# Ledger of designs, part 2: designed miniproteins, single chains, continued (2)

Each design is a single chain, and the fold is of that chain. pLDDT is the mean over its residues in the fold that is shown.

## One batch from the design tools (miniprotein)

Design m4037
Fold by ESMFold2-Fast:
Structure m4037 (fold): chain A 71 residues (1-71)
Amino acid sequence: SINDVQEQIAQLDEDLKKLSAQKIAEMKRRAAEAGYDRQVILREVGRVLRAIGDQWEKILALRKKLRELLA
């Protein structure tokens, strides 16, 4: 149902927010430990973007389904 899809989106949005905060904190810590080496920063940024991207694609799929149900 529409309500079930909305609840799933809300849960994934919350999970994405928590995951993003965690990955950004890990990235900042690793960057500091490496003395802000450019290559380490670029690697960690890539890791964060990949993790966030995977979760975002799941949210986009559900948002598309919700739009189809509301149309």
Scores: mean pLDDT 79

Design m4038
Fold by ESMFold2-Fast:
Structure m4038 (fold): chain A 69 residues (1-69)
Amino acid sequence: AVVKLGSFDSLSEANEAALKSNFQYQLIVETKNNKYEVYGSNDINELNELALSFVKNKGPLQSYVIIKK
């Protein structure tokens, strides 16, 4: 299951939240308002599907990255 870890005003705060999470994989989404949403999962496919949903204009997507711990 995908869990939303938070929304942050800086990439540094988003990276800290991602690194501190207990999930094996994290997704950081940069929104067009320069906010960063962080999601965690133990299944990389769930995060890839979520990222693709943002790319299809289902969210305020500027860019995204998936981090492996």
Scores: mean pLDDT 78

Design m4039
Fold by ESMFold2-Fast:
Structure m4039 (fold): chain A 88 residues (1-88)
Amino acid sequence: AVEAAEAGERAYEAGRYEEAARHFAEAAALSTGTERIQALLGVAESLEKLGRYEEAAEQYREAAALAENPEVREKLLEKAEELEAKAK
């Protein structure tokens, strides 16, 4: 929930990206709607910092599936495709 998302933000700011990804994943599991989308984006961004592009792309696709705005969904899917192309 909110507390887990806040812990994720603190870990991300401290450069502790694996810890940040875990906290954001917990926040996503405990939330719905916009809060879940934001938490999934936190996981994705943390995974990008770790070079885990395939896993980051998966999180962007999940966030896109929850997005109600078609333009937001399209941008998230585009980001996922970009990261999938970077995965080596």
Scores: mean pLDDT 85

Design m4040
Fold by ESMFold2-Fast:
Structure m4040 (fold): chain A 55 residues (1-55)
Amino acid sequence: SPLQLRAQADYLMRAIVAFEVRTRQEAVDFGRALGLSQEAINYALEHLPFELPEG
């Protein structure tokens, strides 16, 4: 659902900051390890207030 997608993406965005995730590849791997959907991972990466470099 759109609400679940937003919640998963919000969680990943916060986790990226909290765990000092440094690359786009690390963020994707981290999100997948947490069982997040690819749509939620993509949404999180597109809506970060900063750019992550490629891994």
Scores: mean pLDDT 82

Design m4041
Fold by ESMFold2-Fast:
Parts: structure tokens; C-alpha cells; sequence
Structure m4041 (fold): chain A 86 residues (1-86)
């Protein structure tokens, strides 16, 4: 998860909307897979939130709103698709 958060940071810093979406997708999928593997939802949500806080704050400060939007759309898509596989 930490490596995926670093990929998200790099994509948002670069202004790469496609890379931001893909990083979000990977994180969303990984979070659902962790819960499916038996990790508590609250623990996974906390871990993801703490890892993404500085990433989101940096993107907002840099005005990367379109990239951040793509990231959240990716995260939602990845989580939804992983959930549909169970």
C-alpha cells in the first residue's frame, strides 16, 4: 500500500491524469482485497486514509484538482470492480 501511495504522489505531482487514475484504481482494488483477505474494514480505511492524507493535501496545495478527481474516480472503480469479483 505504501508503494501505491508513492505512485499516486508522483502521478499527481507530474500532473499525469492517466497515471493518477491508475494509481487510484490500484489502491481501491488493494483495499478491497485486504478486507476480503480478512483485515477489518476500519483498520484498512485508517491505513489508506493516513497514507493518502499528505498526497491529497499536496495535490490540493498544487491546484491538481483534475488529477485528484481522476485519482478518486480510479479508486472508486478499482474498489467496485474488486468487490464485484467476490
Amino acid sequence: MEALAEEARAALEAGDTEAAYEAGYAIGRAAVEAVAAGRPVEEVNREVTELLRPVVEAAVAAGRYEELRAFWEGLRAGAREALEEV
Scores: mean pLDDT 84

Design m4042
Fold by ESMFold2-Fast:
Structure m4042 (fold): chain A 104 residues (1-104)
Amino acid sequence: TVTETGGSAAAGGTVTVTAVNSAGPVEAAVWHRQTASGGRVLLVGGGSEVGPGVRAGYSASLSGQTATLTIANATAADTGTYYKLLGTAAGEAHTGAGAQVTVS
């Protein structure tokens, strides 16, 4: 089971989004944001590779059972639902509901 936690920050602050895999270690994470049109755009893959057209400030890390997305210098445009695909030794673990991020 994957447990997701979003976050909130004031504009210019830092937001951290986490995904914890209760079944064991996370070996990879790919992060997407839902667009206003209902699609998804790649933000970060492989821990540090930023997707095309994504602004500076997005980064990701892995530690044990936790995958983390960090959004530095946050803007109101970063408000939305964030999704992740986690790689584990047992295969892929998907997040269904997404994590909510709010920037004011």
Scores: mean pLDDT 70

Design m4043
Fold by ESMFold2-Fast:
Structure m4043 (fold): chain A 62 residues (1-62)
Amino acid sequence: GVEEMQKEVDEAISKLPPEDAKIAREYVSLLGTSLSTGQIARRIGVSPSTLSRVWRKLALLL
């Protein structure tokens, strides 16, 4: 269920470096919004390339 998915994502995020983990948590909280990747990156305060890099690292751990 959704709770199991959130737990798996949280465990994967915990395996990232602290700065990347913070970015990944903020990104996940904005998933399902109508915001583009660029808008999400601006909201978090990182470049779109940094956001994409962090998300790719997280995806490899899932």
Scores: mean pLDDT 77

Design m4044
Fold by ESMFold2-Fast:
Structure m4044 (fold): chain A 85 residues (1-85)
Amino acid sequence: SDIVNRMISVLNVGIQQSQVMGNQDAVRYLQRAIDLLNQGRISDAARYAIRGGQQLIDVARQQNNQSSITVGQQVIDIGRQLQSS
Protein backbone atom coordinates (compact mmCIF):
# COMPACT_ATOMS: atom_id res chain seq x y z
CA SER A 1 0.00 0.00 0.00
CA ASP A 2 1.03 3.66 -0.41
CA ILE A 3 1.16 4.14 3.38
CA VAL A 4 3.41 1.07 3.86
CA ASN A 5 5.77 2.26 1.08
CA ARG A 6 5.98 5.73 2.67
CA MET A 7 6.67 4.17 6.09
CA ILE A 8 9.51 2.00 4.72
CA SER A 9 11.05 5.08 3.04
CA VAL A 10 10.94 7.10 6.29
CA LEU A 11 12.26 4.12 8.32
CA ASN A 12 15.25 3.82 5.97
CA VAL A 13 16.05 7.54 6.47
CA GLY A 14 15.81 6.99 10.24
CA ILE A 15 18.17 4.00 10.02
CA GLN A 16 20.71 6.04 8.03
CA GLN A 17 20.60 8.94 10.53
CA SER A 18 20.88 6.51 13.47
CA GLN A 19 23.90 4.77 11.89
CA VAL A 20 25.67 8.13 11.36
CA MET A 21 25.08 8.97 15.06
CA GLY A 22 26.21 5.52 16.29
CA ASN A 23 22.71 4.90 17.70
CA GLN A 24 22.58 1.10 17.47
CA ASP A 25 19.37 0.85 19.57
CA ALA A 26 17.42 3.00 17.09
CA VAL A 27 18.87 1.02 14.15
CA ARG A 28 17.72 -2.25 15.80
CA TYR A 29 14.16 -0.99 16.46
CA LEU A 30 13.75 0.49 12.96
CA GLN A 31 15.17 -2.60 11.20
CA ARG A 32 12.71 -4.72 13.24
CA ALA A 33 9.88 -2.43 12.08
CA ILE A 34 10.83 -3.05 8.42
CA ASP A 35 11.02 -6.84 9.04
CA LEU A 36 7.54 -6.79 10.62
CA LEU A 37 6.12 -4.74 7.70
CA ASN A 38 7.53 -7.33 5.26
CA GLN A 39 5.71 -10.00 7.31
CA GLY A 40 2.41 -8.06 7.07
CA ARG A 41 2.49 -7.38 10.84
CA ILE A 42 1.56 -3.72 10.43
CA SER A 43 0.49 -2.91 14.01
CA ASP A 44 3.65 -4.47 15.50
CA ALA A 45 5.78 -2.66 12.89
CA ALA A 46 4.19 0.68 13.89
CA ARG A 47 5.04 0.08 17.57
CA TYR A 48 8.69 -0.65 16.76
CA ALA A 49 8.85 2.40 14.45
CA ILE A 50 7.53 4.63 17.28
CA ARG A 51 10.09 3.16 19.74
CA GLY A 52 12.90 3.58 17.22
CA GLY A 53 11.86 7.16 16.47
CA GLN A 54 11.79 7.99 20.20
CA GLN A 55 15.26 6.48 20.67
CA LEU A 56 16.49 8.43 17.61
CA ILE A 57 15.15 11.71 19.09
CA ASP A 58 16.68 11.00 22.53
CA VAL A 59 20.20 10.52 21.12
CA ALA A 60 19.79 13.37 18.60
CA ARG A 61 18.88 15.75 21.44
CA GLN A 62 22.00 14.69 23.38
CA GLN A 63 24.11 15.39 20.25
CA ASN A 64 22.22 18.64 19.38
CA ASN A 65 21.32 17.18 15.96
CA GLN A 66 18.19 19.06 14.81
CA SER A 67 17.81 17.22 11.46
CA SER A 68 17.77 13.82 13.22
CA ILE A 69 15.17 15.12 15.73
CA THR A 70 12.98 16.04 12.73
CA VAL A 71 13.48 12.58 11.13
CA GLY A 72 12.64 10.86 14.45
CA GLN A 73 9.41 12.85 14.67
CA GLN A 74 8.51 11.87 11.08
CA VAL A 75 9.11 8.19 11.98
CA ILE A 76 6.83 8.51 15.04
CA ASP A 77 4.12 10.37 13.08
CA ILE A 78 4.05 7.72 10.31
CA GLY A 79 3.92 4.93 12.93
CA ARG A 80 1.01 6.59 14.73
CA GLN A 81 -0.83 7.24 11.45
CA LEU A 82 -0.46 3.56 10.53
CA GLN A 83 -1.81 2.47 13.96
CA SER A 84 -4.94 4.63 13.38
CA SER A 85 -5.59 3.15 9.91
Scores: mean pLDDT 85

Design m4045
Fold by ESMFold2-Fast:
Structure m4045 (fold): chain A 79 residues (1-79)
Amino acid sequence: MTAEEAKAALARLPELVAELEAAERETGPLPEKVRELVEFRLAAEREILEAVVAGKLEEAEKLQKEGSAKLKKMVAEIE
């Protein structure tokens, strides 16, 4: 992923969040534990994308690995 690609992805995150909120208003809210997972994933993705935009590619890879490990642990505890 290039810095330009990461910048474009970051710019799209607020629109994706707005679409999710609009869908939840139509169909009802996500289960609490599922919403916590989605919010964690969005926060982790934002941090990774911000690191890529800053040119900190090694830090972005570290954040991706740490975020993936944390997400797996959260899924295991929530199932």
Scores: mean pLDDT 75

Design m4046
Fold by ESMFold2-Fast:
Structure m4046 (fold): chain A 93 residues (1-93)
Amino acid sequence: LNFSEEELELLREAFNKFDKDGDGKLDKEELKELLKAIPELSKYDTPEGIDLLINKYDKDRDGKLDFEEFVELLMEELNLKSKEELVEFVKNL
């Protein structure tokens, strides 16, 4: 996805809100808090659902989601069709 600098900053702010330790990745606890903030994803707020999301989007197999994997998760699981929809969504996270 080709984001403007301003759009990328908004996405990074949303990511950083859940990245509590600032390591640039979301662990299982941080992902659980993200799922609680998004009612449409509440079906994944189980140990099995969290593991499924990590396994699906964790390309580097470290058990965490980086910024790019976070963006892919939101776009795919929320069925967002454009970068504009994603940006509007994260403004309300």
Scores: mean pLDDT 81

Design m4047
Fold by ESMFold2-Fast:
Structure m4047 (fold): chain A 87 residues (1-87)
Amino acid sequence: SAAQEHLEEAIEHVRRALELETNPEARELLERALEHLRIALETGDPEHALEALHLVQEALALETNPEARRHLAEALEHLGRALAEMA
């Protein structure tokens, strides 16, 4: 589905940001976001996609690496699209 494709893109971008992240608080937020994204992908539950969106937004506020910020912004775009398709 379109929602599943956007969730998979969000997962990839969060994983890329996590590889660049050195702040332990931001890393914990992104690891939690990945778990919620995986559950959303498996179950189609929009509440897990919404939780992942909030966690990624919090991590983006802590992020100073411009490449990681770009990946988190892309993850947010795909999460927003996934949520629209799940509505």
Scores: mean pLDDT 89

Design m4048
Fold by ESMFold2-Fast:
Structure m4048 (fold): chain A 79 residues (1-79)
Amino acid sequence: LKEEAIKLLKEAKKLALEKGDLETATLLEHAIFNLEVLKDLENALAAVEDAARRLRERGDAPEALKLVEEAKKKIKELL
């Protein structure tokens, strides 16, 4: 679950960067760091929620949003 969530977030970050969405990419990197290094699931989930909200507001990266929502589900299963 954790490794799957990290993989989804890394792919979503790549897609956000392709759209020039540096702020979403930074939020996704923050989520990845919290999952891999800090082992802080609550802060990882918060960063993922913020990234999903931003992606919904922009509307220009629907595939990235789908990946972020799937990662969010997997992180919630770890709580």
Scores: mean pLDDT 84

Design m4049
Fold by ESMFold2-Fast:
Parts: sequence; structure tokens; C-alpha cells
Structure m4049 (fold): chain A 92 residues (1-92)
Amino acid sequence: MEEEEKRKKEAEKLFKEGHELVGEGQRLLAEALKNPERIDLKIKGLKLAVEGGTKLLKADELLPGLIPDPESIAEGKEYLEKELKELEEKLK
């Protein structure tokens, strides 16, 4: 009981934090779209969105069915990780 409750609380925490990070990342990416020269905003937005996606997937792992389509979240995360890697390589 205590272990199951602890797992549920951890999943709920990760779910909330994941959504918050994705939302913040999306806001920064929207700002970067208005100012394409602000690569720093795009990188920060991508990093937050990837971190948020990671937390959402971990929350679903702890409580299966918490996310309606975890495969879509995983695909979105992979796409954003690729974009982030390409931008970081371009800045070297």
C-alpha cells in the first residue's frame, strides 16, 4: 500500500512537472519563431520540451495509461532531440 501510494505520487509529480516543462518549452519556441536569430531561445525551448517529454514518459511508465498516446510523446521527444543536436553541432 505505502509503496503503491509512493509510486502514484511520484508519477503525478512527474506528470505535472512534465506538462509544465513542455508548456515553458513551447512558449520559448514560439518566441524563437518571432525572432529566428535568437538561437539561444530555440535551444532552451527544445531542452525544456525534451526534459518535459522525458518526465511524461517516466510518469506513464510508473502509471501505465496516464498518457493517452505515449508513442506520440516518444516520437515528439525524438524529433526535438534531433533538432537540439543539430543546433548544438551548428554552434561548434
Scores: mean pLDDT 83

Design m4050
Fold by ESMFold2-Fast:
Structure m4050 (fold): chain A 91 residues (1-91)
Amino acid sequence: MSAEERAAEAAAAVALVKELAEEVKRLAEALRAGELSLEEFRRRTTSLLTAAGIALAAAEFYGASEEQIAEARAALEEARRAAEEALAEAA
């Protein structure tokens, strides 16, 4: 794999982490709005957070910058907090 291909893969992986994190936040809003069941929310957020963790590992493997990794980690942490807060409010 060329250096250009690795840089593209790293950038794509970082973008994917951010997209998955945003989807988790959208699901949290849907749960709060009563548009999504608690069971469906748990299933979907678990899947998205697992995929985001894999994407983050891929970004690190392909040599994403410390800034890119920090942004991706911050987005994931914000999404995890949003999910936990939505779950606490639903209980």
Scores: mean pLDDT 87

Design m4051
Fold by ESMFold2-Fast:
Structure m4051 (fold): chain A 83 residues (1-83)
Amino acid sequence: LVAEAERLLAEVRALGEEIARLLAAGAPQAELEALEARALAVGAELMELMARLPEADQARIRARLAEMLAAFRPLAEAAVAAA
């Protein structure tokens, strides 16, 4: 489970980084939204997996996931507004 949680966390991070890169490049809004939707879906899977983890690991992963989503949500919203 921990290995799965780490893989999902890494995938969310990678998707967030790609969204930021594409946003800087002026990618179409639809492409940015598709990547954001995928990042949110992977994050949701991570949250379900976390229900089976020890409290300490849950807190750590939740903090990282929240920081990632908080960092990229405003960028995605700005891209939608700009499109």
Scores: mean pLDDT 72

Design m4052
Fold by ESMFold2-Fast:
Structure m4052 (fold): chain A 89 residues (1-89)
Amino acid sequence: AAAALEEELKKLEEEFEKELEKAIEELEKMKLSREELEEAIARLKAMLSTYEEALARARAVDPGLGEFKVRLVVEAYERFLKLLEEKLA
């Protein structure tokens, strides 16, 4: 069970990082429209929610599992949101 949950978390983290990097790159190139940026944010929020649910299940089995990785993913998302707020202001 623990190995399957760790694999699920790794997959979600990789997918989240990939989407985040793509959104940041497009934003930096000033090619991302407001609508596209909002869609990217919606996808990232959905992925983060799924990751948090997977982490909650994993932590029910092993309380220490994924703690460091959760911090990295959440911090990356928070940095992206700050960039979004700056562009929309």
Scores: mean pLDDT 68

Design m4053
Fold by ESMFold2-Fast:
Structure m4053 (fold): chain A 78 residues (1-78)
Amino acid sequence: MRSELSLSGLSPEDARELAAEAEAKGARAVVDEHGTAHVGIVGLSREDALELAERALARGATAVVVVDGEIVLAESVK
């Protein structure tokens, strides 16, 4: 299954760490560190995308997970 994960509100260090973890699992990651760090990740399994999204949320980020064109998670820290 193909997933798309969008993360924002991370520190540049956290963004790079999560991007590297996704790439280690065979996904593609793009980090934009101009201002608030944003990470786009494509190609994770549904399980790996949700795990990474939950870890980002725990670090104060906003996470959106799309699997097969369907939004399965759209959440920010309350």
Scores: mean pLDDT 76

Design m4054
Fold by ESMFold2-Fast:
Structure m4054 (fold): chain A 78 residues (1-78)
Amino acid sequence: KELEEAFIEAAAYYIKAGDLGKAGRVVQLAMDVLGPERAAEIARKAYERSQAMPPLPVDEARKKADEYLEKAKKIIEE
């Protein structure tokens, strides 16, 4: 639950920042940890979340994405 939410937010903010490469790396990490079906659902929800977000500066979106990715990594390491 918390891990999936962190992956969704991280990928969504990278998509919003226009950094599809980093968004792809977040989804790849989700696939390695949670499996391909759950990673596909995370990717879909991340895209939907990014489209629902109001416009924000690229720097702010990237910073939020990095924060959520760090949160996801911390949960994995527990």
Scores: mean pLDDT 83

Design m4055
Fold by ESMFold2-Fast:
Structure m4055 (fold): chain A 95 residues (1-95)
Amino acid sequence: MKAILSVAAGDEGVAAKAVSGDAKAGAEKAAEALRAGGATGAGASDDGVALAFVPAANGGEAARKAAEAIEKAGGEVLSLETNEGSGRAVVELPV
């Protein structure tokens, strides 16, 4: 099975929200991937949202690190858009 998540990163935080598939399983998998990639405070809600702090110089770097962590966990990065203050990604995770 697969879940698709929308990832948003700002100055000190990353939020990954499930937009299709198994929302809870997708968010839990995203939280585990972010934690394995070095994020702190990574956790998933029953509503299909994963939140984490990703150590980065800015929100754009946080988004890139989050996408890289998800890809290393067996996910696929479908899109990634970054600037210095923020980043957004769409990712697919096996669940």
Scores: mean pLDDT 79

Design m4056
Fold by ESMFold2-Fast:
Structure m4056 (fold): chain A 58 residues (1-58)
Amino acid sequence: SMEEDLRELIASGKSLEEIAKELVEKYPDEPGTIASLLAELTGREPEEVAQILIKAAK
């Protein structure tokens, strides 16, 4: 699942940018879900996470 993948990436010590890139590549049709999960698990603002996802998709 996306949540399980996210937890594994965090546990592996990857940066938020690396995590965002991996999730966007694996779940390209679910950017809103990725943004919500990253915001909740990292404590960042949803808008900040959305900007990271946009950059990661390039």
Scores: mean pLDDT 77

Design m4057
Fold by ESMFold2-Fast:
Structure m4057 (fold): chain A 80 residues (1-80)
Amino acid sequence: MTREEIIELLKEVIKKLEEGEISHKEAVEILRKRGIKLEEAKNNEELIRMLKGMIKALEEGIHSLDSEELNRQGVRAVIA
């Protein structure tokens, strides 16, 4: 996936979570199918916060998302 495709996917998942169209479990599974692994989120609010953090990191020009780079930016997530 390109950076733009990942950003678009993250925005779609956030929208569906906020609109109640998908559950937390379904959101995590959608992301997992696209190779995006998230560290444990305790609730939908925390999950949405993580996803918004990932979008910000991608928009700031992180081309190679690894767990170390994301953790340095306070994002507890891994994109494969």
Scores: mean pLDDT 68

Design m4058
Fold by ESMFold2-Fast:
Structure m4058 (fold): chain A 103 residues (1-103)
Amino acid sequence: DVYLEGVPVYNLDKAKEALEKGDEEKAKEYLTKAIDSLDYMIDQELRKAKSLGNEKAIALLDKARELLKQARELLRKGDLEGAIEKLEKAMEYLSEASKEIAK
């Protein structure tokens, strides 16, 4: 589903399913898609936060971006479970930042 391939939650769930089934190659593919799509969403929200001068949202998005860097490094090293953990934390910070922007 091309539309859902741009959704970080969809790709993360698919990565977890692949890892549970022992398909590390598919897990890495979906994790890469999840990281890339989340990075795009963080960049879009960061532009909004900066235009609004929302310093709290900017700080949360900076934390999310740092967690994505850690996720990419763990993925490169083959630590798929570690990459998933960092991705989940990055998604939590993005969600929190989006709530701050909506205030």
Scores: mean pLDDT 85

Design m4059
Fold by ESMFold2-Fast:
Structure m4059 (fold): chain A 92 residues (1-92)
Amino acid sequence: IEEELEKLRKEIEEIVGEKVAELVEKLVLATLNKDEEEAERLTEELRELFKEVEEEKVKKVLKLVLEFIESLYEPEPEVKERLEASKAAVEK
């Protein structure tokens, strides 16, 4: 888990830089711990940073994060629906 998270962080860092990679790592951990308050705060910070990033890179990062979360545990149907809604929102 820790080694896989480190690989994810490095891949994201190569795409969008270290600040975004660090926030994504924190967001993934908050999501896995079901810390909704922390996840919302980190999501807002990421949205602000993503405004300066190309949409293609944002989509690539989000795809990596979603694949990582799905690989760690079988998400509840509600969580899966939220992830699908997030993907749809990014595509619009």
Scores: mean pLDDT 70

Design m4060
Fold by ESMFold2-Fast:
Structure m4060 (fold): chain A 61 residues (1-61)
Amino acid sequence: SALIERLIMHDLGLDEAQLQLMKELMAAHPDASLEELARRVSEATGLSVEDARNALEALQV
């Protein structure tokens, strides 16, 4: 959802490249736990693990 994407970018200070990378990591690791995905996103984007987890949860719903 474009609206959810804009809200996440605004709230967490993410750019479009960081959001796209999150979506790619989710698609590449469908069996990964939320915690594992949050760590991968944190390492790739520089977000805290907590912020990454919150963004991933918002994108999944």
Scores: mean pLDDT 78

Design m4061
Fold by ESMFold2-Fast:
Structure m4061 (fold): chain A 91 residues (1-91)
Amino acid sequence: SADDLIQQAITLIQQARDLIQRGDVDQAIQLINQAIALLNQAQRQSSGERARLISIAIDNLNRARDLIQRGDVDEAIRLINNAISLLQRAL
């Protein structure tokens, strides 16, 4: 279900945040990519406000990934926390 996909994505994003904080950025990016794939699937099964919240969360995760790759860890974590909050509201 969309709920299961969103819950799985939240777990992966939380794990990615922990990896970023310990400097394991390559593994964190892999988990973010997996979370984005799950969220794209959830978005296709969603409509209205839920689809909108998922879309914004995906945008935040794409931007966070780019920031991590550029070494802007603090801003990346801010966007990751925003994505988690949006996804919790989408449940």
Scores: mean pLDDT 92

Design m4062
Fold by ESMFold2-Fast:
Structure m4062 (fold): chain A 71 residues (1-71)
Amino acid sequence: MKITKTETFPVKAGELFVADVAAYSREFGPVTLTLTATGSGETKTFAPSVSLGYFRAKEGDTELVVTATTV
């Protein structure tokens, strides 16, 4: 069964967000992690082999939507 978990985190422009991809993989099995900044619309995807995902928030970003999907 494919598991999708979505969480929203507040951010401010210029902030470096660190997503623990390995922690999601320990809980749900191997995941693809997608970070979407709602203000700028920028999206970054991290493969299950990545331990930590880094995302720099841009001007106008107030929230990051983190979606973990099992592969």
Scores: mean pLDDT 78

Design m4063
Fold by ESMFold2-Fast:
Parts: sequence; C-alpha cells; structure tokens
Structure m4063 (fold): chain A 86 residues (1-86)
Amino acid sequence: SELDKIKQLVKTQFLLIAAEAGVLLAKRMIEKGKDKALVKAELEAAIKTAKDTIEQAKKLNTPDSQKIIERAKEVIKEAEKLLKEI
C-alpha cells in the first residue's frame, strides 16, 4: 500500500537521523574526555545503524533512498575516522 511505503521511508529516515546523532554524541563524548571504551561503543553502534539504514534504503529503491544511502555512507566514514583517532 502507499501508506506502508510512506511508513517505511519515514522509518528509514529516522534510522539515518539516529546514526548521525550517534556520531554527534561520540564527538561530544570525546570533547568531554569520556572513557574511550564508551566512545568506541557509541561509534560502533552508529556504524551498525548506518549499515542497517543502507540496507533498508536499498529495499525502497527511490530517489530519496539514494540520498539516504549517501548520507549513511558519510556516517560510516566519519565514525571509522573517529575510531582511528581514539
């Protein structure tokens, strides 16, 4: 149904926002000198959520889903960079 497709797109967008927020949280934790293990766990969670976002977006196969995939890939790149710096 059309409503189901809209719901799936919105849920995928929220997964993307959660992944982006996870990286932002990890950056704030680094600024505050939080424990490295906690920062690592947050970054790994953000990477997992971003990968899940890519898989859900691929299933939708819309122009909007391609933009979601690109943003999720940027989340993974940034999180992996931060993991190397801690």
Scores: mean pLDDT 89

Design m4064
Fold by ESMFold2-Fast:
Structure m4064 (fold): chain A 80 residues (1-80)
Amino acid sequence: MEEGYERARRAVEEGRRLAEELAKGEGEEARRRAIGAGSGAGLAGISLGVGKVAGDPEFAARMAEEALEKGKEAAEEGKL
């Protein structure tokens, strides 16, 4: 069953789409928000990879979703 890996993949994709959309904005705030979202997507991707190596789809999903949430929070606050 790959539901966890699918959820992790969706988290990565959502983070990338958010970063891409925010990157269309101009100025320092838009750039910081895009970096925050992109960092979340990157960490979610790493989490997916680690989970696959460990053979734990639920772990992959949880870690990727947490990374995305932190990335969204960073984007909201304009932090890295």
Scores: mean pLDDT 75

Design m4065
Fold by ESMFold2-Fast:
Structure m4065 (fold): chain A 84 residues (1-84)
Amino acid sequence: SLEDKIEEEIKKREKIFDYAGVLSLAAEHYDEDTIRKLYEKLKEKAKKVFEERNDQKGLETYLKAIDKAYEVALQRLRERRAAA
């Protein structure tokens, strides 16, 4: 189904750490709670990966990208609600 294809695409983007792509796609199809959970999940994954590798600069870059993507996703969700 279309929903299954959307979930598969989100998982693919998450695997390659395309945070903007994950949250952007979620903003088109998911509710605010689901988008927030994805945002939190990506931040936890960032901490795990970069802290274990002692890459503080990588962690900072990753978190900034996630934060920006989340802001854009929330704006898009508002636009989607207005158009519904």
Scores: mean pLDDT 80

Design m4066
Fold by ESMFold2-Fast:
Structure m4066 (fold): chain A 99 residues (1-99)
Amino acid sequence: SREDLLRQIAILLELIGYVILGEQGKLNEKDMERLLELLEELLELLEAGKVDPKLARKIVKLAREVVELAEKQGVVSEELLQRIRELLDRIEELVEEQE
């Protein structure tokens, strides 16, 4: 639906913003908690068949870049980074199943 598409665009735009923040060394714990929430929403949309697998792959790629940048900064908890990585792995597995 248009609502689902607009929500996916919003997730992509927020992810681009976090990549920019990460490149500047400005990511914090709250940014990564927000990333986790965005990815949980993406997983729900993907399980409901509301996301294009190609778009989901692009979101996963950007989110992995954000996680790598946050890890390099060393200010975000390893527990939170690990939870995000596990969720990304789950999303990627579902994308492969739906392709």
Scores: mean pLDDT 86

Design m4067
Fold by ESMFold2-Fast:
Structure m4067 (fold): chain A 71 residues (1-71)
Amino acid sequence: MMEKWGEANKHTIEGVKELDKFDKKMSERAARAFSKGDVDELRKIADEAAKKGDEKGSKHLRESAKLLEEI
């Protein structure tokens, strides 16, 4: 349980860093979604990031959402 949360948190931190380069408001949304355990919002933000060309941020948020959903 805690190990999956730790990996999800790590992916969120890396995803937020990548998103911040493209859109600071989107990175803030991702951080808030993670803090609330809002898996659907994390996936939505990941899809938006991919459309903007931020594939690294998108991949990290998708992995975070997947791990968080398993908790």
Scores: mean pLDDT 81

Design m4068
Fold by ESMFold2-Fast:
Structure m4068 (fold): chain A 100 residues (1-100)
Amino acid sequence: EEEEKRLEENKKKAEDYKKIADSSLTGAQRLAAEWDRLPVEEVARALEDGKRDMENAYNEAKKLYEETGSEELKKIYDHVKKTLDEVQRLLEEARARAAA
């Protein structure tokens, strides 16, 4: 009973963190599509800010999964990690372009 309610509440929180991660990835992909037309330092800064928000979402989603051991929460956690890895890849490309 109490465990079921806790799982539902944690699932809603995990879905909110997934939305934050998906939003940050969408923003990062838009920056990447336009980055040849944008100042390199501004692109890198925006990607670093987006990564910070995603790292917070990732850490919170991980805690929710570790607290419950739920397979459904693990799928959300894995999804957030995958989006964070993609933003990190874009940030590394932006930094390489800045160094060139």
Scores: mean pLDDT 80

Design m4069
Fold by ESMFold2-Fast:
Structure m4069 (fold): chain A 70 residues (1-70)
Amino acid sequence: SMAADLARIRQLVAEVKDMIRNNAPKAEIQERIDQADQAILDAERRYGWSRELVMLGSQVTSYRLYVITS
């Protein structure tokens, strides 16, 4: 369901934030970001555009930019 897929994406995003806070290795953070990005892409293909998916995608992009520029 869309609700279950959104819950999983939110969990992945929260895990990325926690990994950044705890200074996890960059490679591990990037792998988790890739998992979140893929889950968003899969949800967009299944359900189409939604404000929630766009906002989650923006958060993931912000974390990716932070990690590669840090």
Scores: mean pLDDT 87

Design m4070
Fold by ESMFold2-Fast:
Structure m4070 (fold): chain A 103 residues (1-103)
Amino acid sequence: SREEEIARLKELIDEAEKLLASPNPDTQKLRQLFLELSGIFRVAGILLGLLSPDATPEEVAELLKDPENRKAVIDVLEKVFGIPRELAERMIEVALKLYEKLK
């Protein structure tokens, strides 16, 4: 159900935040989480005509640094995917932190 999918997504974000707070995080797990979140945002960016289907995870992260693009992506996540706005904002913040940690 949508409620179960949203609950799983919230658990994923909670775990990502715990890993980011760790002094020695598992780099493979950070990379897997970044790829998963970037995949979600890439779909939203494609729907908006802002990203190519060939867009890299790094290109997705760079797109989200722009406030207007970020707002548009959040609107798609809320209206098309049914993700609560507060959770969508947390997802973007986590993805950007993962991106910085993996540089």
Scores: mean pLDDT 86

Design m4071
Fold by ESMFold2-Fast:
Structure m4071 (fold): chain A 80 residues (1-80)
Amino acid sequence: DVEEEYRKLLQELYKALVSGDFETAKKVLERIAELLKKRGLPIKEEDVEPIYNALYNFFSGLITEEQKEKLKELIKEYLT
């Protein structure tokens, strides 16, 4: 089930964000991109760049608690 695999990848991404594991977060994003390509959806840099920027800001300590909640909501929308 592609949706269950996608959900598990998003959960792994969230755990990596909470633990500050940028390397794992980056690998999970790459797996998400490959899964979306497998579904026949074109993946462009513009589809992934906002997520990479959010990860960078999170690990740099530039993201506020309000922004963390917005990121969580964004991930939840991808699950729906």
Scores: mean pLDDT 60

